# Designed miniproteins, single chains, continued (2), part 7

Each design is a single chain, and the fold is of that chain. pLDDT is the mean over its residues in the fold that is shown.

## One batch from the design tools (miniprotein)

Design m4212
Fold by ESMFold2-Fast:
Structure m4212 (fold): chain A 85 residues (1-85)
Amino acid sequence: SAAARRAALRAVAAEFGIGTWSNLQRAREAGHTEVVDYIEELREKGQKLLELYAQALREGKIEEAKKYEEEAIKIGQELDDLANG
């Protein structure tokens, strides 16, 4: 379930951290592979949204840029919530 996934993500983030590659590697070595894979997927999605945001700004598409920024912020907040409780 989504609740079980979030609980697992929070537990791994609290024990190992998620802020660095080394933190994620320690969690993976401890057997939390699926949780680490999901955190890496969230990071990749956030980075892609920031790339789209920068491109939209470069093209003068301010409303489109704002949409990508809001989506990237939501992912960043999810990662911060997982890291900080």
Scores: mean pLDDT 80

Design m4213
Fold by ESMFold2-Fast:
Structure m4213 (fold): chain A 87 residues (1-87)
Amino acid sequence: SARAELEAERPALREAAREQAKTMTQAQVDAQVARFEEAAKKIPPTARQQRVFDVLVQAKRLLAAGDAEGAVALLLALVEEEIAAAE
């Protein structure tokens, strides 16, 4: 946004993150894992970035095994961890 409305946007961004976690496809999870792997080739990941990568890899495995409910639960837990850390 071109406007400094960050405080008003924060709840909407959190809700968007939760909705993305619920609707993420296997192809989208695969793309995120590949994106993290490419970034890690140039800059060592932080502990938080490594945690996100580990959760995405686990979600990818659950989706490949047909456990969509387990994958969504992991992704939502990650989103809630990030929301709590930002408070």
Scores: mean pLDDT 75

Design m4214
Fold by ESMFold2-Fast:
Structure m4214 (fold): chain A 61 residues (1-61)
Amino acid sequence: SALEEALRAAGAELVIPVSPGRYLVTTRDLAAVEAAARAAGATVEGVAPHKGLTTATVVLP
């Protein structure tokens, strides 16, 4: 999807679809992932540190 490609282009190490419109991502650059999600009309939830990366959930309306 366009959102998945935008998240990967923003440096997401993993982009895992967990349900329709909901993605689990890991990244070293949370700000870039948040910017890409916002540009696509998505929100970022559930931000937590994990093994030197940040894990977050990206949600479409």
Scores: mean pLDDT 82

Design m4215
Fold by ESMFold2-Fast:
Structure m4215 (fold): chain A 95 residues (1-95)
Amino acid sequence: MTPEELERLAKAAREGYEKGLKNIDVEELREAAEKYARLLVKLRENPEGMSLEELEELAYYRGYALGAMKAMVEKNEPELLEEVKEVQERARAIL
C-alpha cells in the first residue's frame, strides 16, 4: 500500500469519526453499522478483490461507528467517557 493510499484511508476514517460524533439519529447509526458489516464480510471473504474505494468506505464507516458510540455514551452515560478514554490509551500504549 502506498503512502498516498494510507493517507486516503486515514482521512476517510477521520471524516467518518467527526461525522459520527455529530450523530444524534439512531437510524443513521444502524445504516452505517449495516454498511460496515457488509464491507467486513467482503474483506473476510475476498480481501484481495477489494478496491481502494471500498477500503476507504470501510475506514469511513469504522470511524463513523466509533464516533457515534462516543457520542451516544457522552449523551446517555457521560460517566463512561473516562473509561472509554482509558481503554483507548491502553490500546495505543501496546501499539
Scores: mean pLDDT 71

Design m4216
Fold by ESMFold2-Fast:
Structure m4216 (fold): chain A 89 residues (1-89)
Amino acid sequence: MEEKIKAIAKKVVDYLRTNVASPAEVLAYVDSILDKEGFNDYSKKRILAAVEGILSYLSKKLGTTDSREIGKVLREQDLIDAFKIALLL
């Protein structure tokens, strides 16, 4: 499980840094990865809520919706920690 969480966190950060994406497009990308990795609906909802919360927080803090600017400050470890909390690990 921990290796999957680390891999997903890396993919999300890399996606934000390399793509011009809306919050909805980022969440759709994360949802597709979670489906591919075999996460159930309950775990997917919790992880997606955590991602949306982080994106909203950073957007407000930085005064931008630019996914690449958010990706510059978002650390993989922040997502790993949030995903562990979401999954009760």
Scores: mean pLDDT 83

Design m4217
Fold by ESMFold2-Fast:
Structure m4217 (fold): chain A 89 residues (1-89)
Amino acid sequence: MKEEKEEKIKLAIESLERVLNDPSYVLSEEEQEALKFLEEEMKKIAKEIEEEKPGELSMEEVAIIILKKLGVEEEKAKELLKKMAEAAR
């Protein structure tokens, strides 16, 4: 169902924010599955974007477009990417 898809994406985004705010937080099995689902959906959309504009967009621009297509607001998408970049360093 379309609602299940939105709920999984929402859970994945909330789980990402929780981990980024508290590195000691242990993801539940449901949260881990939601994050895997989000990753697979992002890969599908990223492939579509690459086919439309191969090599023209930065990885950050691609990620923002993906998150917007998944129903995440642009400001929220930018905040998540910034926090992820900070966590990766």
Scores: mean pLDDT 73

Design m4218
Fold by ESMFold2-Fast:
Structure m4218 (fold): chain A 82 residues (1-82)
Amino acid sequence: MSPDLQDVWDEAEALLARVRSLLTTPYSRAEMERIINEALATLDAILDQGRDVFLPEELARLEAVRAETAALGAEALARLDA
């Protein structure tokens, strides 16, 4: 029940969108790493708190968003190293 599932989804989608924007926005490496680490930490906290609250399919979908966020962050950093 708490937090509201829609608010959790809105937060997760906003974090994913923020990290995705790093592929098109010229941030410094330090700022990019900070944004990625904060997004992943927030998603990990959502997943940890949600294990007793979410249905298995909802938890799996949040884990997929976390995995996509991590992959996009890694891609953004890799583009700086190329």
Scores: mean pLDDT 80

Design m4219
Fold by ESMFold2-Fast:
Structure m4219 (fold): chain A 94 residues (1-94)
Amino acid sequence: SLLEELEAEIARRAAELAALARTDVAAAVGKFQELADRLISALPDLSEEERLRLERLFLGLWLQLVDATRDRASAAQRAELDAVVQRFGAALRA
């Protein structure tokens, strides 16, 4: 199913983002933005229940990324991560 494909992609991206958070914060932010864009594009094809499940997974990934980059990210990069989450939330409410 589309949801299963998106869940698998989030899991793969989580591993990639964890690695990038230690070596290249800018790349981690960029990959997180790319993931958000992919998930947003899929939202119209998902039920309300599937959207809520996807939101829970995405917010969990965001919290992990914020924690992993806490000592390395600039204020601007932290603001970019927060902006991605706000943009995803806005798309869910549209």
Scores: mean pLDDT 88

Design m4220
Fold by ESMFold2-Fast:
Structure m4220 (fold): chain A 75 residues (1-75)
Amino acid sequence: RLTPTEAMARAAEALAATGDAAVEAEGKRILHDSVLADSSAEAVARAIERVADLAREKGHEAVAETLREIAREAR
């Protein structure tokens, strides 16, 4: 099981792996805004799931699946 801090770090690394600066920036914004509102494991997992949906919408399927696995391990 990942801590919220570890899950966010892995999610940021996965976003960087897209090579898409716009997706990375928007994903990091979603993660940051979520943690400022609620740093619980459930809130962090939900934020990472939202970022996975963003990655999939932008064509980064492999990164989206990695983000979903990170979200599952964060709960």
Scores: mean pLDDT 81

Design m4221
Fold by ESMFold2-Fast:
Structure m4221 (fold): chain A 106 residues (1-106)
Amino acid sequence: LSPIEIAKKYFEEGKYDEAVFWYRVVASVPETAAEGWMALGELYKSLGNYKKAAEAFERAGIAWEKQGKYDLASKAYRMAAEAYENSGDTEKAQEWRKKAEELEKK
């Protein structure tokens, strides 16, 4: 069992504190950091915590961009922008949408 599988099991069981712990473990490893942050973003979004969701999706996008995975980074940045908009941070939402559009042109 990988840490991401353990985290997903806790999330499915509604054990959110345990899920956050294990997704953070996934996010702490450079090779899986983007996947861990993406999963944390989805978890926080499901709980209605759009600010933490946005921050997690932003970190996922940055991790994908560092790997040269621009399609995945762009998707993560769009998810961050949507979450920032839902949190009331329209300025950050616009900023991350522009970043996603710039990567789509590469």
Scores: mean pLDDT 87

Design m4222
Fold by ESMFold2-Fast:
Structure m4222 (fold): chain A 73 residues (1-73)
Amino acid sequence: TKVVTLYIPGAVTSEDFSLVTEIVRELYPDAVVRRNEFFPELFDVTVPSDTDVEKLLERLRERFPDVRVVSVK
């Protein structure tokens, strides 16, 4: 597995968290999505190690145009 840290400006609500989780799980059903405790616009997405991060970003950009990758670990 790998952890992709995403920055999604303005995505601060529980509804935004649910939508991010839904989009991620459409591509990767077993993915784990966690919101940062101190910075609600930061999300850690645990996905398979062979995941195409650009494909994930492309899908997220349909609903969150300004989504950015902060790190991949």
Scores: mean pLDDT 87

Design m4223
Fold by ESMFold2-Fast:
Order: C-alpha cells, then sequence, then structure tokens
Structure m4223 (fold): chain A 93 residues (1-93)
C-alpha cells in the first residue's frame, strides 16, 4: 500500500506527474498516435477531478491512491513510448 502523502508531498509529486503527462502526450503526438494523446489527456483530467473531490473531503488516503495510480498509468505509457520517467516516481513506490 502506498504511503499517505502530506499536502507538500502531494504538491511535489503532482507537479511531476503533470510534467510526465505533458511529455508523454508530446511524444504520442510526434508518433501520430492520437488515441494515446486522448488517453493521456483523459487520465490527467479524470485524476485532477477525483483528486479535487477527495481534497474537498479531507480524504488524503484517496488523494494519495489516485496520485500513485495516475503516476503508474502514465509511467506505463511513458515506458512504451521510451519517454524518461522522473526519479521521483521510482522513489515514491
Amino acid sequence: SPPVLSQDQYNNIFSRIIGLGIRVSQQARRNGDDDTVQQVSQIVRDSISRINQAIDQGDWVTVSQILFDTGDQLQQIAQQLGVPIPQSFIDAR
């Protein structure tokens, strides 16, 4: 089970997840893979929506779970596309 993140830990990891999502989306666009561009966009948008709801409820267990699940999904796509994965994702697992 992933650790429950503090707000500061969340802010640091979230910014890196968004950065990874941008890089993965850019690489998918260079490959002409519109389906992967749409998939990455949907993963990021859905995760932001769910995280905001969990924060509003003070549910940091759910925030942490969504954040790491989102990171794992983007990491898998990044690995398939040969996009470098930030060390912060590896260290958080």
Scores: mean pLDDT 82

Design m4224
Fold by ESMFold2-Fast:
Formats: structure tokens, C-alpha cells, sequence
Structure m4224 (fold): chain A 75 residues (1-75)
């Protein structure tokens, strides 16, 4: 379900933040790939049902923020 995908994205975001703190970039790279896959599925659901867009935008903003933090930490 859409709610299950949002819950998965939130869990992955928290795990990526933990990987950043630990400097565990091997695990972080895998988690980023999983988050990208989940966000693509959320995007497809929004295309099918545009009423989901406001709820999807909140998790997308958090996903973008953690991705930016991850890139900065790895640099």
C-alpha cells in the first residue's frame, strides 16, 4: 500500500542517518539504493492517484534532505 511505502521510506531515512553518524558508507550506499527504489514506487502511485501528492511530497522532501546529507558526509 501507499502507507506501507511511506513507512518503509521513513525507516530507510532513519537508517541512512545512522549510517552517516557511523561513517558506514558501504551500508549507506545500499540504503540509498533501497530508498531510491521505494521513492520510485511512491512516484508511480502518485501518477495513478494525484490525490496522494501532498502526502508523498513530505516524505520526498525528507528523502532529498537525507540524500544531500549523505553526499556531504561521504565527500
Amino acid sequence: SFDDLVAQANALIAQIQAAIAAKDFATGDQLIAQLDAVMQQIGKMVQADPSLQPRAMAVAAQAQAVGKQYAAAKA
Scores: mean pLDDT 88

Design m4225
Fold by ESMFold2-Fast:
Structure m4225 (fold): chain A 122 residues (1-122)
Amino acid sequence: MTELQLFNATSESFPVEVVYDESRVLSEEEREKLIKELMETFNLPEKVAEALVDYAIEKKIDLSLDVRTLFYQVLKDLVELYRKLGATDEDIDRGLKVMLGKIEGVSYQEIRDWLNGKLIKP
């Protein structure tokens, strides 16, 4: 039984403040599997794989895509974002090295901030 099926069975008796997003049909187990597949396919650190999956969910990227297509779509969107923000090719290359796990000591939050363009100076 899915959470949606359970919710629909009791919808009129549920608390009014219960909110779910039906566009995100990824279970906890499916999220963990996708993180693991990204780590194994691209040799990514767990923090990077988790940040990429969470970024894809927030940007409503199609999570039914295979792991390679998902990864390249996120990287493409990221590169285009940074080019629009006036980032240099060297800054973009550094960020891609972080996403490929070539730079150590980066936190999950720093990776998320980088994905959202917060680490690039105007």
Scores: mean pLDDT 64

Design m4226
Fold by ESMFold2-Fast:
Structure m4226 (fold): chain A 81 residues (1-81)
Amino acid sequence: MEAEQQELVRVVIRWTPRSAEDAARAAQLLQAGAEQTGSKIKSADEVELVTPRSQLSTVERLAEALGKLASEIRVEIERAP
């Protein structure tokens, strides 16, 4: 039990879609990724989630996929309160 007391991290992914079609594709990827990470979709260009550090690889994969559909992407990782 104590070995699983991992620090939670808050991840905010923001991106600028290249086009309306890329924004729609990003929304589909976010829906799939949100189911895996328990994330909250805040808007068409922002998603926020709180996850154990062990799940960061899944979040990084989602960010990489979004980056292919975006002219700019920013990933901010903070310690969750």
Scores: mean pLDDT 69

Design m4227
Fold by ESMFold2-Fast:
Structure m4227 (fold): chain A 62 residues (1-62)
Amino acid sequence: MDEVRQRIIKIVNNSKTPEEVREGLLKLADEVEPKDPELAARIRELADQVVEGLDLLDERKK
């Protein structure tokens, strides 16, 4: 697995809330953007998807 994917996994595993996951992924995207804007855009899209997916789960669990 490449280094960026490992960082994404670490952010997801170490974050306790969906908002922390999103913030961590957005920060990673900002770090990656100068070298790979396409990858940064995909990471930002993933951050939005993670928040939406977890929001649906939390809404059902409440």
Scores: mean pLDDT 70

Design m4228
Fold by ESMFold2-Fast:
Structure m4228 (fold): chain A 66 residues (1-66)
Amino acid sequence: MEVTVEGAGGSKGGKEAYEALLNGADKVVLKDKNPVAVRITAAELEKLGGEVVEARGGEVVVERKK
């Protein structure tokens, strides 16, 4: 399952991304206008068992570790 989260650099979007990963998403696409904020969210998901596979501007792709 693949989930896209808009505004992922914000606290609300970060929570949605976390929930998607925990609820069985294999891939979470994080999007935000602020490229620094979205990478902070991606780093948080990495600590929770995600792995960043692509990071470009305001878009970061995190996959669940198998």
Scores: mean pLDDT 81

Design m4229
Fold by ESMFold2-Fast:
Structure m4229 (fold): chain A 64 residues (1-64)
Amino acid sequence: MEPKLEFHSSEGPDGRFFTVAVDVETGVVYPGAVGETEEEARAKALERAKAAFAADPDRPPVPP
């Protein structure tokens, strides 16, 4: 099954966007991604989250 993800995006000082994906069911935060647009950063964050989930779906949550 695919993780149910929420995306948290922030704009950096250089106009680049940083997006992290969070699994809404488990609270697991996946590695973030940077893009020139929010859409690009979000797409890259989704790709990274899917790769991380596929590698270890039972990964314990990263402490905040």
Scores: mean pLDDT 72

Design m4230
Fold by ESMFold2-Fast:
Structure m4230 (fold): chain A 87 residues (1-87)
Amino acid sequence: MEQQIKEAVEKMVKLIKEGKSSEGINLFLLSVRKLMQSLTDPQQITELKNLAIELIDKAVEEGLMSEEDAEFAKRGLDRILENVLKE
């Protein structure tokens, strides 16, 4: 799980570096959604979202991702979590 999220963030960062921010973020969100849908434990789904946010924040700190792109990705994660966690 952690390795798959790290790979998703790395692929997103590569696309952003190529000037394809929208494509990179959408691919990342699709990858995270598939991972979350494979989990049955709401706690694990929330932990996965928190790990994804941590890795996004680290990418911003390292200058690999803009704050604007990071906020867009985080909003996408919130929407995915809301749709996956039925309550």
Scores: mean pLDDT 81

Design m4231
Fold by ESMFold2-Fast:
Structure m4231 (fold): chain A 69 residues (1-69)
Amino acid sequence: MSEEEKEKLAEEIIERIEEVRELSEEERQAMFDILMKLSEENLLAIKEVLDEDPELAAAIMVKEARKLL
């Protein structure tokens, strides 16, 4: 996966999470930073969880983002 494709996938994941719950700008940035550090395989795994259970995926990702704040 190219860096550009990875950025687009990370942004898509964040947009999907924002459909389930509101994110602060700090939470959005922390989440983007986390996603960009993940492997392609892990990004695709997060997308699969979002497709199956978006509420659970959103809760986990927000919790991880908040650990960086």
Scores: mean pLDDT 80

Design m4232
Fold by ESMFold2-Fast:
Structure m4232 (fold): chain A 69 residues (1-69)
Amino acid sequence: VSVQEIKDLLIKELGSSRVTVLSGAKVLVDAGLITQEQGDELVRRLIETYGTPIVSVSSVASEAAELLK
């Protein structure tokens, strides 16, 4: 799955280019793109990297794509 596909899914499901870390991870887990364990790791990485519960969809997509390689 590409970064663009993840980004498009997040925008479609959440209706915003800015999302909560938890909502972004949940969308990807619910869609079956990542496991629950990967979703928990994604949340951890986003909080450690950005220091905020609100992140860009691009940030979620790039970090999720890194987990899938």
Scores: mean pLDDT 83

Design m4233
Fold by ESMFold2-Fast:
Structure m4233 (fold): chain A 72 residues (1-72)
Amino acid sequence: EKAAEGARKAAEDSGGFATGGQMALGVYESGVKGKEADYAGLGATIVASLNNGRGTPEQAAEGARLGLKAGE
């Protein structure tokens, strides 16, 4: 949840539409670390890539959650 909140906040702070890199930075700034941060950041980045490089706060949060689930 912290990772998803970080990704969401990054998109909100970017005017509601953030790049995958901005989402990933938001994940790391949320305080999560290691594999959890890596999987959440990757998930958010993949979602942004599927949406032509950018995503909404909800897409960022969902991407982070999907990445975490895929990483176990």
Scores: mean pLDDT 80

Design m4234
Fold by ESMFold2-Fast:
Structure m4234 (fold): chain A 71 residues (1-71)
Amino acid sequence: SMEEKAEEIAEKVLEHFPEVPREVALEAAKLALRLRKEGKSSREILEELRRRFPELPESALRLIVELAMKT
């Protein structure tokens, strides 16, 4: 399910970025997966995540996009 996929992405993000709140990582993962399902490119997803989660490190945003694109 999308919920399970988002949880898996959030867990991997938290392994590398433990300072990121779990809730924020999960929200970003859900958004990335939704945009992927809508046919958005990795670039478009990254730009949208930067806009909506400006407080997240760029490296965390890139990891979220990479993991979502593998789905």
Scores: mean pLDDT 87

Design m4235
Fold by ESMFold2-Fast:
Structure m4235 (fold): chain A 65 residues (1-65)
Amino acid sequence: SEVEELVKKLKPDFILVEPSLAAELAHLPVPVIPVREEDFEKFLEGAEVLAEVEVNGKKVLFVRK
């Protein structure tokens, strides 16, 4: 999947996902943080967004801090 390839390529510190996607992505070798999209900003303070993709119409942010 695109998400799995980006985790391997970018080596993010964590990914931000909608709670509905957290279980589907829990197998990834990276911390998966289930957060509503409206609360993503709270986790981006002092952090860099490496990539943004959509899965089932929901945003997935790859973050380095």
Scores: mean pLDDT 80

Design m4236
Fold by ESMFold2-Fast:
Structure m4236 (fold): chain A 65 residues (1-65)
Amino acid sequence: MTTKRVTVTNTDPTKEAVVTISADGKPLIEDEVVKPGESVTSPPVPASAKVEVKVEGGEVEIRIL
């Protein structure tokens, strides 16, 4: 089975982001604080999994690989 990972990068120059990454309705990463310029990457999930990302504060870029 091919897997994918979700990376969330905080692109805001000053604000922290609080990030939750879920796959198929289950949180993989919950309420992770991502500082300006930092990133968080999920564990591998099946390539077919539905990914949801919730962000509080900051500006983020989301990449799925």
Scores: mean pLDDT 82

Design m4237
Fold by ESMFold2-Fast:
Structure m4237 (fold): chain A 94 residues (1-94)
Amino acid sequence: MLTISLDNKAQPGGTLTVTVTNTSGPITSATITFDPPVPRELVEAEKLDDTTIKITIKSLPEGLTKVTVTAVDSDNTLQTAELDLLTGKTTSSS
């Protein structure tokens, strides 16, 4: 199962760090999407190991609503985790 965790509180103009972990196995591919789109220079994504990805947004734009991470396991299982930046709520689906 793909889990998304907030490392700090989301604040416009602040730095947001999010850790994504897959407990069901190694991540073979992952895609990170923003709504609305965020400039690449503000976003850093680092794969720490086969099951963990760290995402840093250096300056959180006003009006950013969602961060969606889609990951594929070695068994070709699609998993999605979503972070709602307006409310601070997180959701995950398989």
Scores: mean pLDDT 73

Design m4238
Fold by ESMFold2-Fast:
Structure m4238 (fold): chain A 74 residues (1-74)
Amino acid sequence: SVDELEAEVRELIAELERLAATSTGPRRRELETYVGLVRHELREIRTLPEEEAKRALERLRASIRRVLAQFRAE
């Protein structure tokens, strides 16, 4: 459901914020910028019809997972 996908995305954003909090310098700034971008995208997705919101949330979830994997591998 859209609500379940939104909950997963919100939890992933919380993971990004925790990662940013444990980071310093340019790495922290990059993560904080990305958090701002995904929070903005989540707000925009909430204005979409349910089916479009679902697809956008699935893509956002995949994007955040990719970014988390990249930063954790560094």
Scores: mean pLDDT 87

Design m4239
Fold by ESMFold2-Fast:
Formats: sequence, C-alpha cells, structure tokens
Structure m4239 (fold): chain A 109 residues (1-109)
Amino acid sequence: EEEIKELLKKGKELFDQAAEHFTAAANAYRQGDVETAREHAQKAIELLKEAKEYAEKAGDTVSKRMAENAIQVAEAALKSTPEEAADLFRVAAGIARELSKYLEEKAKE
C-alpha cells in the first residue's frame, strides 16, 4: 500500500511537469517560436510516458488510458499547423492536470 501511494505521488508529479511543458509549448507556438515549442512538447511527451509507467506499476488502468490519450493528442499536435498545435497542446495540458488531480485523490485513499 505504501509502495503504491509512492508510485501514485511520483506519477502526479510527472503529470504536473508535463502540463507545465505543454502550456509552454502552446505559448511558444502562439509566439511563432516553433523550435522552443517543439522542445517543450517533446519534453512533455517524455514526462507523460514516464508518468504512464508509474500509473501502470500502481495498477491504475484509468490514468494509464488517459495518459495514452494525452500522448496521442500531443503527437498529433506535433504534426499539425502551429495554430492548431497550440490548441491541441492546451488540451493535452488539461488532461495532464486532470490526471495529476486524479492521482492526488487516489493517493489519499
């Protein structure tokens, strides 16, 4: 139980970091800074994949599936126009924040 709570807390931290990087990517795309936007997006995707591994180790199927959806949205954003990518990265940031909140509540139980 203690081990599972620790995994959930680590996953939450990684989802928070991913949300920050997705927000930075969206803002950079809006400013026309495609290179900085791509760097933040790649970092956020890396953090989501790591967070997904912690969710999987904790046995949490719901957060694993939501993380997979956020990764798909972010990967689609990287293939989109800068304007469209900014909107999609805002969506991915929102999913990451909801995942962070979900794991925080789960760890309290």
Scores: mean pLDDT 86

Design m4240
Fold by ESMFold2-Fast:
Structure m4240 (fold): chain A 82 residues (1-82)
Amino acid sequence: SEEIEKLLKELAKQINEARRYADEHLTPEQKAELDRLLKELVEAIRNKDFDKAIEYAEQIAELVGDIGRKILETVKKLKKAS
């Protein structure tokens, strides 16, 4: 599906944006938690466990605000497209 491929590329860009935000604004402890959550998010998506992916994306949004909310919306769209 071209829509799924587009959403996965969008998600990859948003993940990179979240990491750049973390480098500028988060503590080392918060950056470690973000890295863990991003790895769990990617694993959940790979396994098509979109309910877990949404839970991780919600936790990411608590750490990185607007960027995390964009990730959450992309994950919700991936669930709908799957």
Scores: mean pLDDT 89

Design m4241
Fold by ESMFold2-Fast:
Structure m4241 (fold): chain A 100 residues (1-100)
Amino acid sequence: SVKEKIKKFYEGIQKVVKLFREGKLDEAISEAEKLVEELRKWYKEHPDDKALQEALDIAESVLDFLRAAKENGLSPEEVKELADEIEKQIKEFYERILKE
């Protein structure tokens, strides 16, 4: 079901954020790339599903940000602030989808 796919997306981003907080940036990027690939596959199966479109957009944005962090570097404080913001946005998204 789409709800099960959205739950896997939520769990996947939580794993990416955990790796990012731990300074495992290459592992975080690798997990985000796998998540984007899986979401693209799910979206192809459900091309009119707005929740999957939004999940894919979020995952791609997170991946782009992690890649930029690798190129430019981030302080531990900047890592914490970004990780907190990603977790907040994804929690709000997931709770919204569960209520609809």
Scores: mean pLDDT 86

Design m4242
Fold by ESMFold2-Fast:
Structure m4242 (fold): chain A 78 residues (1-78)
Amino acid sequence: SKRLTLAKKLYTQLKKEGISEKDALAAAHYLLTAEGEDLFRLASGVKKDTPVSDISEEELKKYKLSDASKPIQLTVKP
């Protein structure tokens, strides 16, 4: 699934940015269910060349956004 691939890329990107495992998983899980403006914002923050993590879909769904210690904050491009 294109959305699953995008979620796995978001997880990889957030881990590189120093985001915790739990928060990165929660953000990736949210991307799987996001719609409209939230989906566009999250997807736009993911670089096309970001490697796809080998993490399972089950592991990505382990945490919900409500379980995250911080709001999802992607790096704002200059």
Scores: mean pLDDT 71

Design m4243
Fold by ESMFold2-Fast:
Structure m4243 (fold): chain A 81 residues (1-81)
Amino acid sequence: REQAILDEEAARIAHKVDSPEEEKVEIVEQGMREVLERLGVDPETQEALLRLYRNIHNGEISEEDRAFIEELEELARKAEE
């Protein structure tokens, strides 16, 4: 549920602004931070999600990123149940 809200909001922000690619990434990151704060996500998790987004955008996925994705999948399952 929360992930769907984040994806939808991020897409709206990115589509709304006709800016250079780099600026679009920054705008999306700011929008994600705002939504995560509104959802009550702690600052450490917010930073981890933003880092993951940057790595995906740059085509780089580390072992740490994979572990974090696995944790997010676990949290999503618990939130649904």
Scores: mean pLDDT 65

Design m4244
Fold by ESMFold2-Fast:
Structure m4244 (fold): chain A 104 residues (1-104)
Amino acid sequence: MEKTKQLADELISLIETIIDDNERFRAALAADPRLSPAAKAELAEGVERSQFAMLKGIINIIKPKLDPEQQKVADKAIEILDIGMEKGLEETRKKLEEFKKEFY
């Protein structure tokens, strides 16, 4: 349980950092008068998708080395990252909060 909880805490922290950093980036882009709304959206979505895809790739590389309980945690993290790539930050944050409740 402790080892699985530690992995969950680490993955939660990484996903939360990606969400928080991208919310800040979107706010900074919104304040920039030099960029069109379309350019702001495209840049924000591109950076966001790239970061979620990178973390998913890392998790998939380490997943075969994990025990079955840790693999379940990794699978849930991947599901949240897939939501981030498909549905955006707000829905990803909701799923992350649901995931946190499973360990607290």
Scores: mean pLDDT 85

Design m4245
Fold by ESMFold2-Fast:
Structure m4245 (fold): chain A 118 residues (1-118)
Amino acid sequence: ANTAKANAYSALGDALAAANNYASAAVNYNLAGNYYANANSYSNAIACYKKAIACAEKASDSLGLAVSYNNLGNTYTNMGNYANAAANYSKAIAAYKSIGLSSAAAEANLASAKKNLA
């Protein structure tokens, strides 16, 4: 079940963060967030993605930051919260560009969120 997998990945993220393995903690929190989002448990998904962001910042992992912000943007889009979606997609774009990676998917998502605000 999505919720059981989300709980397991969240607990693993907590254990990895306690061990100061922040890069792996961020990956596991993102996985937990994805499973919560698939279960429509958006508040739990948001909490996991925010933990992933905090861990990625501690790891200086710009790719982990970009992925986490993009996932948070997608979750806000599914909630119909286009303002928070746009803000998080903008942060994902900045993180992808900081490491020379394509932000095209996040830019398309940002454009869609902005259309829904108008």
Scores: mean pLDDT 89

